# Designed miniproteins, single chains, continued (3), part 99

Each design is a single chain, and the fold is of that chain. pLDDT is the mean over its residues in the fold that is shown.

## One batch from the design tools (miniprotein)

Design m11453
Fold by ESMFold2-Fast:
Structure m11453 (fold): chain A 83 residues (1-83)
Amino acid sequence: DKELEELSKLPLEEKREFMVKKIMEEYGLPEEVARTLVEAHELTRESEEEAFELVAKTLEKYTGRKVETAEELEEALKELIKK
């Protein structure tokens, strides 16, 4: 797959922008939420707790609901997904 090979050669910043745009287009999420999900994916290698807190904080900002558990995170994310 040529697209996958071209992605591997792009600067890290351009790879992030591509992923953010794809998430926004596929799930109808706001740019800030999509960008936070990409950043959390990178953080997961270092700390799942820090990745969770990053996503939870962003979802709380958009939904106005407190996100303390994985189940609450899924519910908040579902509220933001348009399809």
Scores: mean pLDDT 74

Design m11454
Fold by ESMFold2-Fast:
Structure m11454 (fold): chain A 94 residues (1-94)
Amino acid sequence: SMEELRARLEELRQRLVELAKSMSKEAQDYILAALTAAEAAMASTDPAEMRRYIELFEYYADQAMSLLSPEQRAQLEELREEILRLLEEKLALV
C-alpha cells in the first residue's frame, strides 16, 4: 500500500497544482512549499522527521489559505485534509 499512498499523493498534487493556477503568485509559492513538504514526508523513513514535514505542510497550507477567496479556501481545505489523511496513514506504517 506504500505504492498506493504515493499514487494517491500524486493525484492530489496534480489537483492542487491545477487549483493553484487561479491563485496569486504568492499563494502559488506557498502551495508549492506545502507540496514539497508533503512529498518529503512521504519519502521520509523517520517518524520524527515525517512529523516535522507534516507540520511544515500545514504551516504553508495555512499561509496560502489566508490569501484566498472563500471558494478557493473551501477547495484547498478539502485537498489539504485528503493529503493530511494520506500522510497520517503513511506515518502509521513507519
Scores: mean pLDDT 88

Design m11455
Fold by ESMFold2-Fast:
Structure m11455 (fold): chain A 64 residues (1-64)
Amino acid sequence: METIVMRIEKIEGDKVRGRSLQTGEEILADGNDKATSHKTGKVMTAREAAGETLAGDVVTIEIK
């Protein structure tokens, strides 16, 4: 399991694309991966986070 802090950019099918705030690299997370919003502290799936916040929110993703 890897933990990545990223900004959500868009939903791509069953995946969520974002950018790492630590490395600046593009990250592709599974839509079902655990996401914690930095804005609200709410825990949800990566796809739900992308849908609620659209582009621009910062989340911590747990990639399996």
Scores: mean pLDDT 73

Design m11456
Fold by ESMFold2-Fast:
Structure m11456 (fold): chain A 92 residues (1-92)
Amino acid sequence: MEATRYSIAAMAQALVAVTALEMGDYETAIDAVKGARDNALKALELAGASQEEIDRVNELFDKMLEAAEKGDVEGVREAALEFIREVSRATS
């Protein structure tokens, strides 16, 4: 149940990052990307995720952060979708 709370928060923050960037709020988007990662890492630890799953989530975080910093809305959307899939898979 604790892992589920953090995974939901991570997925919600990934979606907030997309929406904030679409609205032109780059600071909120970057903060949301970082919050998504922090919540995802806590969910993964609680779920006993493998190092490979942790590494994949961190790789997707790096892609989301880079896209957000560049103002690449489509890039952050694609990375966020993959991030949500990986977090959901690793914590299910």
Scores: mean pLDDT 85

Design m11457
Fold by ESMFold2-Fast:
Structure m11457 (fold): chain A 91 residues (1-91)
Amino acid sequence: AMTKEELIEYLLSRGLSKEEAEEIYKLFQKADTDGDGKLDFKELYNFLKENVKGIDPLLLAMASDTNKDGKISEEEFADLLIDLKRAGLLK
């Protein structure tokens, strides 16, 4: 699993400010209930249902599982959160 420091550096490398990176990190912590560095579909769906507006959370969760293995990686989840923030879809 990514450390806080590694995740923040990754987010900054994607063009986020420190404030934006800390916001995304807090959301990441809320979603990763297993602590194994991967989100299952249920964890992803529950997170999106609570934290995303203006889009169907079930359809978004289904679209986010690009490998069709029922898991999303830490980097894939971070990229999803960046896209949602840029689109104004985060609550």
Scores: mean pLDDT 75

Design m11458
Fold by ESMFold2-Fast:
Structure m11458 (fold): chain A 60 residues (1-60)
Amino acid sequence: SDELREIAREVSRRTGASEDKALAAIQFYKLVPTASARQLATVTGLSVEAARLAKRLLDE
């Protein structure tokens, strides 16, 4: 959805991470809501900080 792309763009803007990787992390977190930031980072190649931000923004 457009909302998920907006969150991915915000993660990219704040952390310098790839928007596509941020979007992948957000989509994975929606399927596995118990996933830690470290697990999201491992699956997508994001930094732990970028994964943590993606998780926080989606939970808002």
Scores: mean pLDDT 84

Design m11459
Fold by ESMFold2-Fast:
Structure m11459 (fold): chain A 62 residues (1-62)
Amino acid sequence: MTSEELREEAGKRLQELGLAKDKEGIRKEAEKAVEEFKKLGDEKGAYLAKLAGENAIEALEE
């Protein structure tokens, strides 16, 4: 999987989990994506994945 493919897949999965209000799923998916981006050497992708997860969790904590 390329960084681009990983970004698309992780983003789609985080959106699905957000709609389901699955806070634990969002955390796990974001952590997994960060780890996978780091393995690819995509530090920017890892950072953005972390932010996306944090933002999605905050949105559920209304």
Scores: mean pLDDT 79

Design m11460
Fold by ESMFold2-Fast:
Structure m11460 (fold): chain A 94 residues (1-94)
Amino acid sequence: SKLEEEIRGGAAAGMVAISASSAEIAIKNDPSKKEEEIKLATKNSLKAAENLYKDSGPYGVETAARELERMAAGSSEDMSKVLREAAEYLRKLL
């Protein structure tokens, strides 16, 4: 159902946000790892987005993209970059 797809999309967006948040914390603790942590978070986030596209319908993908865009608007610069790349990837798959 549309609701089930939307719930799956929201959950996937939450997982991406957790990845981005973990990277932000790691960067604050060790700024020398900024590039490495952002690359890792982005890689993991794009894999999560790709898996959602394979396993969910268009409502789930659209919900995830919308939630990631909303989260990015309220996030730090580094976190927003990871979230926006995942959202753009999902938008391209629609």
Scores: mean pLDDT 81

Design m11461
Fold by ESMFold2-Fast:
Structure m11461 (fold): chain A 94 residues (1-94)
Amino acid sequence: MAEEKKKEIEERAEEIKMKVLGLKTREELKKYEEERKKKFEEDKKKAKEKLKELWKEGKISLDEEEVEKFNKDIEESFERMREAIDKIIYENAE
């Protein structure tokens, strides 16, 4: 497929996505995606910081390896949530 056809498909996907999300402009779509990504990164960071705080205060009886495993689980959980939201939007757009 030519690169121009890829851009056309992407533009149509963006238009459908905007309609599904109730957004009026492509700029609003870009802002929505950027804000969503920033929010997930912030929430993920806060979750990791809270876990570390509780561990340092001795309020949870986890070793260092278990804390690292929880941090990984937090990262995987947020990634799955992001993918699930994208899938729902794209499935409803088709």
Scores: mean pLDDT 68

Design m11462
Fold by ESMFold2-Fast:
Structure m11462 (fold): chain A 100 residues (1-100)
Amino acid sequence: SPLEELLREAAELADELVELIRNGAPWEEIKRKAEELIETLERIAEEERRRGNFKGARGLEDAIKAIREALEKKDVEGLFTLASLLRHELRETLEEMRRE
């Protein structure tokens, strides 16, 4: 499904963001990857709304807001924490969808 593909893409982007931060990548590279992650999360939130999952969409919107705030503050540690938690949540959601 389009949602399953987007969830997989977002989880991979979150993994890449975690690895960039772990490896001490330049801020501009971290920022670009985080912005790419936000774009994918916005597409997931839109798809969740189309499916009537308003709670899921809101959770994603809250995550997007947190990432945007961390980007504004150049909070690398906050981005690491958010991406680490988000990749786990996205994979759990993907696994649950595959069991249904």
Scores: mean pLDDT 88

Design m11463
Fold by ESMFold2-Fast:
Structure m11463 (fold): chain A 97 residues (1-97)
Amino acid sequence: MRAEKKRELEEAVANTTLQEIDDAKARIQKSADDLLANTPDPRIRALIKEMADLYLQVADIVRDLKRGRITVDQALDRLEEIEERLKKLYEELKELL
C-alpha cells in the first residue's frame, strides 16, 4: 500500500537523526568489509559489494529526504527499485551458498 508506505517512511525519517544515518553507513561498510575479508569466492564478493552499495544508497536517500532535497514520492520510488534489486541479489546469494 503506497499511502501506508509513505507514512512509514515519513515517520522513520522524522525519528532518525543525520548522525544516526552516518552511523548506519559506517555499520554497513564495516559489515561488508568483514564479510569480504572471510569470502574468497569472486561471485559472492561481487554480490556482497552490490548489496552494500544498495544499502548505502538507501541511507543517502533517507538523508536527502531528511534535508528536503527530494520528495517522499521520489524517495519511495527509488527505495522500491532498490528493494526489488536486493531481493534478486539475496536469491542469487542463496543459490551460491
Scores: mean pLDDT 85

Design m11464
Fold by ESMFold2-Fast:
Structure m11464 (fold): chain A 95 residues (1-95)
Amino acid sequence: SIAEEIEARTDAVVAEIRDLFLSPEAFHAVARTPDFRDLVDRARRLIDDLAAWMDALLANAPPSQRAALQALRDAAVARLEATFRDALLQAGTSV
């Protein structure tokens, strides 16, 4: 189902965001502003790309399905934003 596809893609992006900030490479990058910015930009792009894919689904959805798909999209984006924020905190981005 489309809900299962959204969940699977959201779970994959959540895993990718965590790997970007919690990998051994990310531990070394967090101390270096240019490398850390690249990780931030990559995570943002992953979120934006998935959001764009879901927005395309909404644009092509019948009116009867749009409210349910909008709710799934909003929930997925909220999970991705929370994951990104939590990953940044766990990576030790203290000033």
Scores: mean pLDDT 80

Design m11465
Fold by ESMFold2-Fast:
Structure m11465 (fold): chain A 100 residues (1-100)
Amino acid sequence: MEKKKREEIIKRLRELLEEAREYIRRGNFREAVRKVQEARDLALNSDLLSPEELREFGDQMRDLALEIARSEHGMEAINAAFAVLAESVELYLLADLKEK
């Protein structure tokens, strides 16, 4: 792996998930889901993350899904929580595939 490129990807992933959390706090679940999807695409397409890093970002996405679900904004929040959880599952599956 190219260390500098990997560090830039990790930094961008953290920025996207921080932006997603900010949108969740504002009740803008559509933008939060979009930011999580951008993070998923970056993680999958870059192929620079270790299995451990994929699981760490998956855990962060799962925690965001739980935060959306706890917001109690009805069906919109539940749909957004499931969308974010699906992205976390995709990172976990990629981590498992890379470990084998």
Scores: mean pLDDT 84

Design m11466
Fold by ESMFold2-Fast:
Structure m11466 (fold): chain A 91 residues (1-91)
Amino acid sequence: TGLTPEEVQLTAYLMGIQVAMRDKVSSGGGLFSYGLALTFIDGAGQLLGDEQVRQDALQAFEKGYEEGKSLSSEEATKKMNEIVDKGAEVS
């Protein structure tokens, strides 16, 4: 209750950017954040009882990771803050 597919997808997208940013700071530094993201995506998919939500969230995560690779740490932080602000409007 209260958790939407849109919120899950947006959270996964943000986590993808975070993992990419961590990888830039230290080689392999994103491994822990990657594990947390997968745990969240799996848990959210199970909670909502919809495998499509899990698949869409995984795609959003991959998109965030790919975009995050091209961003500077400053640009990534700014983008993540903008996503958090948008997520707060949906919650």
Scores: mean pLDDT 78

Design m11467
Fold by ESMFold2-Fast:
Structure m11467 (fold): chain A 104 residues (1-104)
Amino acid sequence: SEKLAIKLLEKLDVPKDLYEQALNYDESKTKEQLLELLSNYLTEKGVSQDNIDELKNFLEEQEVPKELIPAVHVALEYLLLQGKSPNEALTEVKSALKTVLEEN
């Protein structure tokens, strides 16, 4: 899944310097714990609970593997820092993730 994480980050034009954060995540954490970290981050950035719940439902419906959750987190952090709105960042990440999963 390192290959899928890299493809997601490349699709979203995330700088290679940020790849280490996505790839060297704490593998001892469960998928649920990684999703909680993502949810807490988005809440702190002012993303609405409705948008967070929609993202969680999307990740569950697409059966996104555990190791892609840190890549989703890094991608969202990068897009928000680039000045994209929460809705724009979430839409771009969901679109890229769906493409990467469908092509692989």
Scores: mean pLDDT 86

Design m11468
Fold by ESMFold2-Fast:
Structure m11468 (fold): chain A 68 residues (1-68)
Amino acid sequence: SMTLSPEEQKLILIATLVAVAEKAGISLEEAKKIVKEVSGIEIDVSEAKKEEIDETIERLRAAVAATR
């Protein structure tokens, strides 16, 4: 199945939020507030280690590159 585990889904959400905040030039705290205001979803970044977030971002980049 192409379905991710709940832990993997959470890590991808956190990693995506971090990457988007960095690209937009806003703080992670501000990005969290915007996501909560728009979608009602509250993302807890403390549930993932920085190393796990960084690794997940690189894995997502590699996956995108592989699809071409």
Scores: mean pLDDT 75

Design m11469
Fold by ESMFold2-Fast:
Structure m11469 (fold): chain A 58 residues (1-58)
Amino acid sequence: SNEEARKIAKEILGENFVDAEILPSGVLKLTVKAMPEVSKIVELMERLGVDAIQLIVE
C-alpha cells in the first residue's frame, strides 16, 4: 500500500524523505530532498518488492 511505502521509505531515508507512492504500473514514485545513496535505493526496492523507481529531487 502507499501508506506502507511511505513508512518504509521514511525508515530508510529519514530526513531526506518527502513522499512515496506506488503507481498502478508498479513503479515507485519517490520524492526526496537530495539524491539518496545507492545502497538506500536498493534496500527500499527490495523491501517494497518494486523493480523500478521514478525519483524526484526537490
Scores: mean pLDDT 86

Design m11470
Fold by ESMFold2-Fast:
Structure m11470 (fold): chain A 87 residues (1-87)
Amino acid sequence: AAEEAERMARELGLSEAAIEKARRLAEEGMPAAEAAALAAVLEEAAARAEEWNAELEKLSPEEQEALARELGAELLARFRELTERLS
């Protein structure tokens, strides 16, 4: 249940805000491993958001779309990796 998602997120070393996010996602019906993995990926993305925004602003619209696609693929791969590891 939600307690499992909280435990998994805490074991991943996430912030209290991310641990609470994982618990909430599990309470809303997401499997515990997926909830913890999603919270981890979102926290990682938030931590890098300023770096990514600065890089995106230097690029043309075409290059911005390409980089956004690559970043999305990286986040999805990370989510899958963590979900499989926690499952």
Scores: mean pLDDT 81

Design m11471
Fold by ESMFold2-Fast:
Formats: structure tokens, C-alpha cells, sequence
Structure m11471 (fold): chain A 81 residues (1-81)
């Protein structure tokens, strides 16, 4: 199974992530991993699948300060905005 890895460290990475997302869709890739590492120590790995226009979160692994949630809206913003 081929998985496209997307790396996120700040909002400035969004255009490059969108480009990789669009390229992967052109190649018929539906399985993705979003990896984030921020300077404030916030780290995350999100595995998700995109089927029939629907984003399905398969797993979320977070190393975080207790007060910094990752949401499906944040994932959608990175990929779809």
C-alpha cells in the first residue's frame, strides 16, 4: 500500500502540502500520513484515507503540550484550503 507523507511545521507549509496532495490525487493515491513537528514541541502523526470526497481519519498520534488539540478541521484546512 502506497502512503503519501505530508510534513507540516507551520502554516507557511500549507501551499507545499496542497501541491503534494493534488499530485497524489492525480496518481490515484488515497492513503496519507500527515506529520507535524512544531518549534513549541508539538508533534503529531495523522493517518487518513480519502474516499469518494470524504476524509476518514484512521489514527491520530500526538505528542503535545496538554492544551494544543489537533482537529479534523485543521487537517482539512491544510489539505483543502
Amino acid sequence: MEVTVLSYSSSSDIPALQEKWEEAKKNGINNFRLEGKRSDGFEFIIDFEYIDGKLIIKSIEVKMPENAPITEEEVKKILLE
Scores: mean pLDDT 64

Design m11472
Fold by ESMFold2-Fast:
Structure m11472 (fold): chain A 84 residues (1-84)
Amino acid sequence: MEPVKLEVIIKDKTTGKETKYVFEASVDDNEVRKAAMEAIRIVAEAEADPNTESIEVKVIASEETINSLSKEVQELLKAFESLS
């Protein structure tokens, strides 16, 4: 089974430089929760200036994989995706 991948991409609009953070978690509530919380923390700490930087977040997992997780973790992943 493919792992759940969370990506945070911070792009500098002036230089075109991209910084990419990738978190991979096995299909387990605790591991996915840990990865999602860490990814959310990275977005919060980045303090991106919207005039010069853009943030894109992605959850890469099948619908079947997401549906196998608890509702709490599914809501956490939705909260993460809302950060883009």
Scores: mean pLDDT 79

Design m11473
Fold by ESMFold2-Fast:
Structure m11473 (fold): chain A 86 residues (1-86)
Amino acid sequence: ELTERFYELKEKLLEKFDKFPEEVKEKLASYGINSKEDLLGALTTAEFVAEDLEEFLKKLEDLVNEKNLEEAVEYLGKLLEKARSM
């Protein structure tokens, strides 16, 4: 169920990538996310390393709804940093 919710949110985020505010795109680029393909890889990696999947999904919902964007992008960035340390 949480995994199904993740795939739904992932698809919505990929669809919205070109519509994100410029500051959000710049923040994502600072984590190596410069394209929809990069975002797909980042979301898949983040889901794999996330210890709290419910919190992760809440941050993805914030991105989809354009709420708490800075915190949501920073949360994703922390998960990607964790993955690079593995």
Scores: mean pLDDT 81

Design m11474
Fold by ESMFold2-Fast:
Parts: structure tokens; C-alpha cells; sequence
Structure m11474 (fold): chain A 84 residues (1-84)
């Protein structure tokens, strides 16, 4: 699904440089925030409410559309399941 692709692109083990630049310039996200989200995905950690809002803004800027916090969590779960 589009949400699964968005989760894979933004929150896989490595965020692409081009996506990082878009996140920083258009979504106003710091490199530290991006690295923290990458680390949480790598460690299978739960996102906070603030981090889910940040993820929503990132996905909107990347052209994946506006997703709810539940859709973002669902996409991450489905992406992790496919990686098995």
C-alpha cells in the first residue's frame, strides 16, 4: 500500500539522503530528529505523540499524503511484517 511504501522510505533502517533533505527543508525536521526516528525503527520502539505528528508532516511533504497516527503505526507494523 501507499502507507507501507511511505513507512519503508521514511522509517526503514536507512533514510535516503534525498528524503532527509526534503524532511529538513520542507517539513522543518532536524537531522537529530530524523536519526532518532531511524534509531527507534531499528530498535522496534513505540513512537511518542510528538513523534507521530512529526512522521505525519514528513509523509505529507514526501507526497505520500496526510496519514492518521493510526495509519502510520499500521504501515510500520505491516512493513516490519513483510521484512520477515
Amino acid sequence: SAAERAAGRAFGEEVLREDREIMMTEAGVSEEEIRRLEQKVKNAELFSDEERELIRRILEVLGEGALSNEEIREANRKYAEKAK
Scores: mean pLDDT 60

Design m11475
Fold by ESMFold2-Fast:
Structure m11475 (fold): chain A 72 residues (1-72)
Amino acid sequence: SDEKLAEIQAILDAEPKISEETKAAILEALRAGDYDRADRLLLKLYLDEKISEETFEKLAKLLKEIHDEDEA
C-alpha cells in the first residue's frame, strides 16, 4: 500500500539518527517486494540504536501489513 509506505517513510524521516541512504534502501526494498532485506535493514537500525524498540516494533508491523497485502 502506498499509504503504508508513506507512513514508514514519515516515521523514518522523523528519526534524526537514520541516514538518507538507509531510508532510501528500506523504501526501495519495500517497493521491490524484498521484505527480507527491508526486515534486515530495520533490525540493523534497532541493533545500532538508531531507533527505539517501540519504533522498531511499529515499523515491523507496517512492513508485515504491506507483505500480507502483496500476498493477498
Scores: mean pLDDT 82

Design m11476
Fold by ESMFold2-Fast:
Structure m11476 (fold): chain A 102 residues (1-102)
Amino acid sequence: MKAIAEAEGEGFSAKTLINTKTRETKISDAETVELKPGVKHTVHVVISTSDGTRKEIELEAENADEVAEALEEALAFVEDYVLEVREKNPDAEVAVAFGIRE
């Protein structure tokens, strides 16, 4: 899995790109989001597996650098979780959605 999170200083837009699919993991294209200074942002990740298992992760960030770090942490978690799911069920499809919200 490869994702690029570009965060510009306080008050500038953050650009999140998810460009790579990992072993049948379907990843939504990420949108450019405007990060407002002094406002908490939530990095939200939803992982859905074809067996009906669903997992959600929410990470709070107070600035653009923290949003980038939270996204990297969330992506590492997704990679590990996808590997665990496939070790238990090699035929499982995994869909992942990412969002950044105020």
Scores: mean pLDDT 58

Design m11477
Fold by ESMFold2-Fast:
Structure m11477 (fold): chain A 85 residues (1-85)
Amino acid sequence: MKDELIKEFEERVNEWKATQSPEAQAIADAELHMAIGWIRSGKVDEKTKTVILNKEGTKYLGKEKMTADEMFDVVKKRIDEYLAS
């Protein structure tokens, strides 16, 4: 379950990343590795197919429970905000 969520999240980020500049790709790789670390440190709610983050992960990503798609949206927003600055 957790590995399936990580794979889905990773595939979503990599699909988006492939259309981006080399600079955006490097930032996306860093954010992806950080997010995967938080998923691995958390738990999975098998009924809802969502990751449940610990306190540190919740503070970093801004939400305790999220799907792979919601995590992708958070990571993409962080990268977009970084590139806009």
Scores: mean pLDDT 77

Design m11478
Fold by ESMFold2-Fast:
Structure m11478 (fold): chain A 75 residues (1-75)
Amino acid sequence: SSRKQHYLQLTDQYLKQIEALLKKDDYEWVKKKVDEYLKQGKYLDATQVAAQAYSRAVLGEPIESLSVPALADPG
């Protein structure tokens, strides 16, 4: 429960900051990607996408080149 809550809070904080920095179309693309991961229960992936988008927005880097970390293999 607490881990899910933590990632949801982080994701929301990043999305609010991104909304102020990005054009509407770029923001909506990021938000859709984040929402897809959240819908699938991939909270860490959602947070990572939002964090990466925030970093790129601050640096003025292209959003369409975002990458998401691969999930760890079960070994």
Scores: mean pLDDT 76

Design m11479
Fold by ESMFold2-Fast:
Structure m11479 (fold): chain A 80 residues (1-80)
Amino acid sequence: MTEEERLREGRLAAEGAIQSANDAIKYAKEGKVREAAILSVAGYILAATARFLGDVEGANRALEQIKKADKEYEKAKEKL
């Protein structure tokens, strides 16, 4: 891969991580704790991939959104 192609893939991974975190928040608010957990983990993997590919800023934004998802997951888990 060229450097430009690598960074493009990193940005896509960061966008995927943010989307996964948003879906995790949605499922946590719906009480779907298992689905929220799976999507949060997927978000972490994609954020790590984004950082590895050089999109550090995107990875950091994704991690902030995942942190919000983790907070909603804990609230949902407490209601079970």
Scores: mean pLDDT 85

Design m11480
Fold by ESMFold2-Fast:
Structure m11480 (fold): chain A 95 residues (1-95)
Amino acid sequence: SEEAERLKKEFDELVSKANTLADQAVQALREGKLDEARKLVDELIETLNKAEEVFRQLLKIASKEDAREMALKLADAWARYLGVLIGLQGAERER
């Protein structure tokens, strides 16, 4: 359980960071700061890839309920990433 608690904490911190980066990227897009938005999107994808690696480790030891909760958090974070990526690509084509 100590290993599961450590990995769950790491996962929650990575998801929290991803959500913060997504919010910052949305704000940068609203302000027309395309280079800043691109850097934030690049950091966001790296953070999500790390969260997925931790999630895969958690799947080996987590309860079914915990795994489902984490999967929903990860899915939401990926959906936010895709939304920002679409917005950034649209803005970059108009530049």
Scores: mean pLDDT 89

Design m11481
Fold by ESMFold2-Fast:
Structure m11481 (fold): chain A 99 residues (1-99)
Amino acid sequence: SKDEQYVEEVYKILEKYGYLDESELDQKLQKATIRSIRNVFIITDDNVFDPKELAQLELLAQKLLPDKPQHARLIAEIAYILRRGNVPLKTLKKVLKTE
Protein backbone atom coordinates (compact mmCIF):
# COMPACT_ATOMS: atom_id res chain seq x y z
CA SER A 1 0.00 0.00 0.00
CA LYS A 2 1.00 3.67 -0.30
CA ASP A 3 1.32 3.94 3.50
CA GLU A 4 3.75 0.98 3.51
CA GLN A 5 5.82 2.77 0.83
CA TYR A 6 6.00 5.91 3.03
CA VAL A 7 7.07 3.84 6.08
CA GLU A 8 9.76 2.16 3.92
CA GLU A 9 10.96 5.61 2.74
CA VAL A 10 11.34 6.80 6.37
CA TYR A 11 13.20 3.58 7.31
CA LYS A 12 15.57 4.08 4.34
CA ILE A 13 16.39 7.60 5.62
CA LEU A 14 17.01 6.25 9.15
CA GLU A 15 19.16 3.39 7.78
CA LYS A 16 21.17 5.80 5.55
CA TYR A 17 22.22 7.75 8.67
CA GLY A 18 22.94 4.62 10.72
CA TYR A 19 19.90 4.71 13.08
CA LEU A 20 19.14 1.07 12.18
CA ASP A 21 22.88 0.13 12.23
CA GLU A 22 24.41 0.47 15.71
CA SER A 23 27.96 0.32 14.29
CA GLU A 24 27.76 3.74 12.55
CA LEU A 25 26.33 6.07 15.23
CA ASP A 26 26.25 6.18 19.03
CA GLN A 27 23.06 4.37 20.08
CA LYS A 28 22.38 6.84 22.93
CA LEU A 29 22.66 9.83 20.56
CA GLN A 30 20.41 8.08 17.99
CA LYS A 31 17.67 7.54 20.61
CA ALA A 32 17.97 11.13 21.91
CA THR A 33 17.67 12.56 18.37
CA ILE A 34 14.62 10.38 17.50
CA ARG A 35 12.95 11.51 20.76
CA SER A 36 13.66 15.17 19.89
CA ILE A 37 12.11 14.79 16.40
CA ARG A 38 9.07 13.03 17.90
CA ASN A 39 8.59 15.81 20.49
CA VAL A 40 8.44 18.47 17.72
CA PHE A 41 5.49 16.64 16.09
CA ILE A 42 3.75 15.87 19.41
CA ILE A 43 3.71 19.58 20.41
CA THR A 44 1.13 20.44 17.71
CA ASP A 45 -0.60 16.97 17.51
CA ASP A 46 -1.55 17.79 13.90
CA ASN A 47 -1.75 14.99 11.32
CA VAL A 48 -1.67 17.36 8.31
CA PHE A 49 1.26 19.30 6.84
CA ASP A 50 2.31 22.02 9.30
CA PRO A 51 4.99 24.56 8.23
CA LYS A 52 5.65 25.36 11.92
CA GLU A 53 6.69 21.74 12.64
CA LEU A 54 9.04 21.80 9.63
CA ALA A 55 10.51 25.13 10.81
CA GLN A 56 11.08 23.56 14.27
CA LEU A 57 12.90 20.58 12.66
CA GLU A 58 15.10 22.96 10.62
CA LEU A 59 15.88 24.97 13.78
CA LEU A 60 16.66 21.74 15.69
CA ALA A 61 19.06 20.74 12.87
CA GLN A 62 20.85 24.11 13.10
CA LYS A 63 21.16 23.77 16.91
CA LEU A 64 22.64 20.25 16.59
CA LEU A 65 25.03 21.03 13.71
CA PRO A 66 28.07 22.14 15.83
CA ASP A 67 27.99 19.14 18.24
CA LYS A 68 26.19 16.42 16.24
CA PRO A 69 26.57 17.09 12.47
CA GLN A 70 25.37 13.61 11.37
CA HIS A 71 22.15 13.95 13.43
CA ALA A 72 21.66 17.52 12.11
CA ARG A 73 21.93 16.25 8.51
CA LEU A 74 19.42 13.45 9.18
CA ILE A 75 16.88 15.92 10.64
CA ALA A 76 17.42 18.35 7.72
CA GLU A 77 16.84 15.51 5.21
CA ILE A 78 13.62 14.46 7.00
CA ALA A 79 12.40 18.10 6.87
CA TYR A 80 13.29 18.28 3.16
CA ILE A 81 11.34 15.07 2.37
CA LEU A 82 8.31 16.34 4.33
CA ARG A 83 8.40 19.69 2.45
CA ARG A 84 8.30 17.78 -0.86
CA GLY A 85 5.25 15.82 0.40
CA ASN A 86 6.98 12.44 -0.04
CA VAL A 87 6.21 11.37 3.56
CA PRO A 88 3.05 12.47 5.46
CA LEU A 89 3.58 13.82 9.00
CA LYS A 90 1.11 11.19 10.31
CA THR A 91 3.30 8.37 8.93
CA LEU A 92 6.50 9.86 10.40
CA LYS A 93 4.81 10.36 13.82
CA LYS A 94 3.71 6.69 13.79
CA VAL A 95 7.24 5.42 12.97
CA LEU A 96 8.82 7.56 15.72
CA LYS A 97 6.16 6.80 18.43
CA THR A 98 7.82 3.69 19.91
CA GLU A 99 8.48 3.72 23.69
Scores: mean pLDDT 63

Design m11482
Fold by ESMFold2-Fast:
Structure m11482 (fold): chain A 75 residues (1-75)
Amino acid sequence: SLDEILEKEKEELTEAARELIEEARKLLEEENPDLQRANSLIVSARLLAALAGDEETVEEARRVAEELDEREKKL
């Protein structure tokens, strides 16, 4: 059914969003982090999580975005 397809698509979007968040967190652990790349990953993660309706993952991505903003202000 269409509902089963949509549910699977939402799961795939949530997984993709979580992977992007993890990649961004990994970049931030580097000695000289690529803040622009990390920001791009988090923007994409927020969009995917929002499309999936996963409010928890959206909030996680937002928290990483706030950390990125603080780090960029110091540059």
Scores: mean pLDDT 83

Design m11483
Fold by ESMFold2-Fast:
Structure m11483 (fold): chain A 95 residues (1-95)
Amino acid sequence: SMHMEQTPELEELAEQLADQEDPAVVIEALLKLKLEDNVLRIAEMLAEKAREAKKRGDKEVLEKVKEVARQMLEAAKKLKASKEILEKLEEALKE
């Protein structure tokens, strides 16, 4: 699948967002451009990163990922993003 070639770039983006002061601005811009598939993929990557960090006991990474997911969820709710995006972001916060 050609989509697999984008996976490393999306993982790097998810990690970069975890270190951003205002990840909500980036997500809001993506949603306004109707790049919902990209936002959904980022949400899936954040959920996976949260699971990985929790399994390793990496509290610092887990808290950073959860903070990014919280800000993304707030922006997504404000812009009325799809239920699937909202559910994936909530999944990142549960684990």
Scores: mean pLDDT 70

Design m11484
Fold by ESMFold2-Fast:
Structure m11484 (fold): chain A 69 residues (1-69)
Amino acid sequence: MMEKLREEVLRWTKEEGFEAAIRRVEEEAERNGDPVLKKLAELLREEAESLELMERGIEKAIERAKKLK
C-alpha cells in the first residue's frame, strides 16, 4: 500500500534525514527485489537532485540581491 510506504518514508526523513531515508528505501529495494521500492528510490534520488538545483537557485538569487540598491 503506497499510503503506508509514504508514511514510513516521511517518518524516516523526520528521524534520520532525507538522505538516510533514501538509503533505507534503496536497501529495502535491494533486499526485497520490490520493483515499486526500486522505482521509489529512483524518484527520491531525482528529488534530491532537484533540491541541489534549488540550492543553486537560492545562491544565485542572493548574489543578484547583493547587487541591488
Scores: mean pLDDT 73

Design m11485
Fold by ESMFold2-Fast:
Structure m11485 (fold): chain A 61 residues (1-61)
Amino acid sequence: MLEELRRLAREAGLDVHIVRRRGDELEVYAGDRGWTLEEILRAGNRPFLFLPRPDRPPPPL
């Protein structure tokens, strides 16, 4: 499941990341292009997030 999400994120020009939890606070980053946060969480039953790749260049055209 995680590997499939990674593949989809790559195709969308995004990277999959794990949400960081701090005590009682949860920093949840909403979505990728077209997916809802609920779909992402449900698919893996784990904290995922899809973000633009800040540390890596986007894939070629």
Scores: mean pLDDT 49

Design m11486
Fold by ESMFold2-Fast:
Structure m11486 (fold): chain A 88 residues (1-88)
Amino acid sequence: MLLNPEELEKYRARLPELLARAEAELAAYLATSDDPELVERLLRTLRLVHERFSLEEMEAFLRKLYELGDDKEAILALIDEVEAELAA
């Protein structure tokens, strides 16, 4: 689990900073993965969310990440969803 509900609410105005922290934390726990493409895709997705999403969209994305916890497969599904949205 990367972010808790209290942290999301407390730092709502600092969502870009929370996103950067999530990026670093996700990269760290996926660093033992044999799939560097997965790590790269995740980091790229987080950066695109930071760049293109509104504060409301960023908050929704971070809340989804919180719900998924450390489930790699679920996180991959979320990445695929965001990539599809950004490609449209």
Scores: mean pLDDT 66

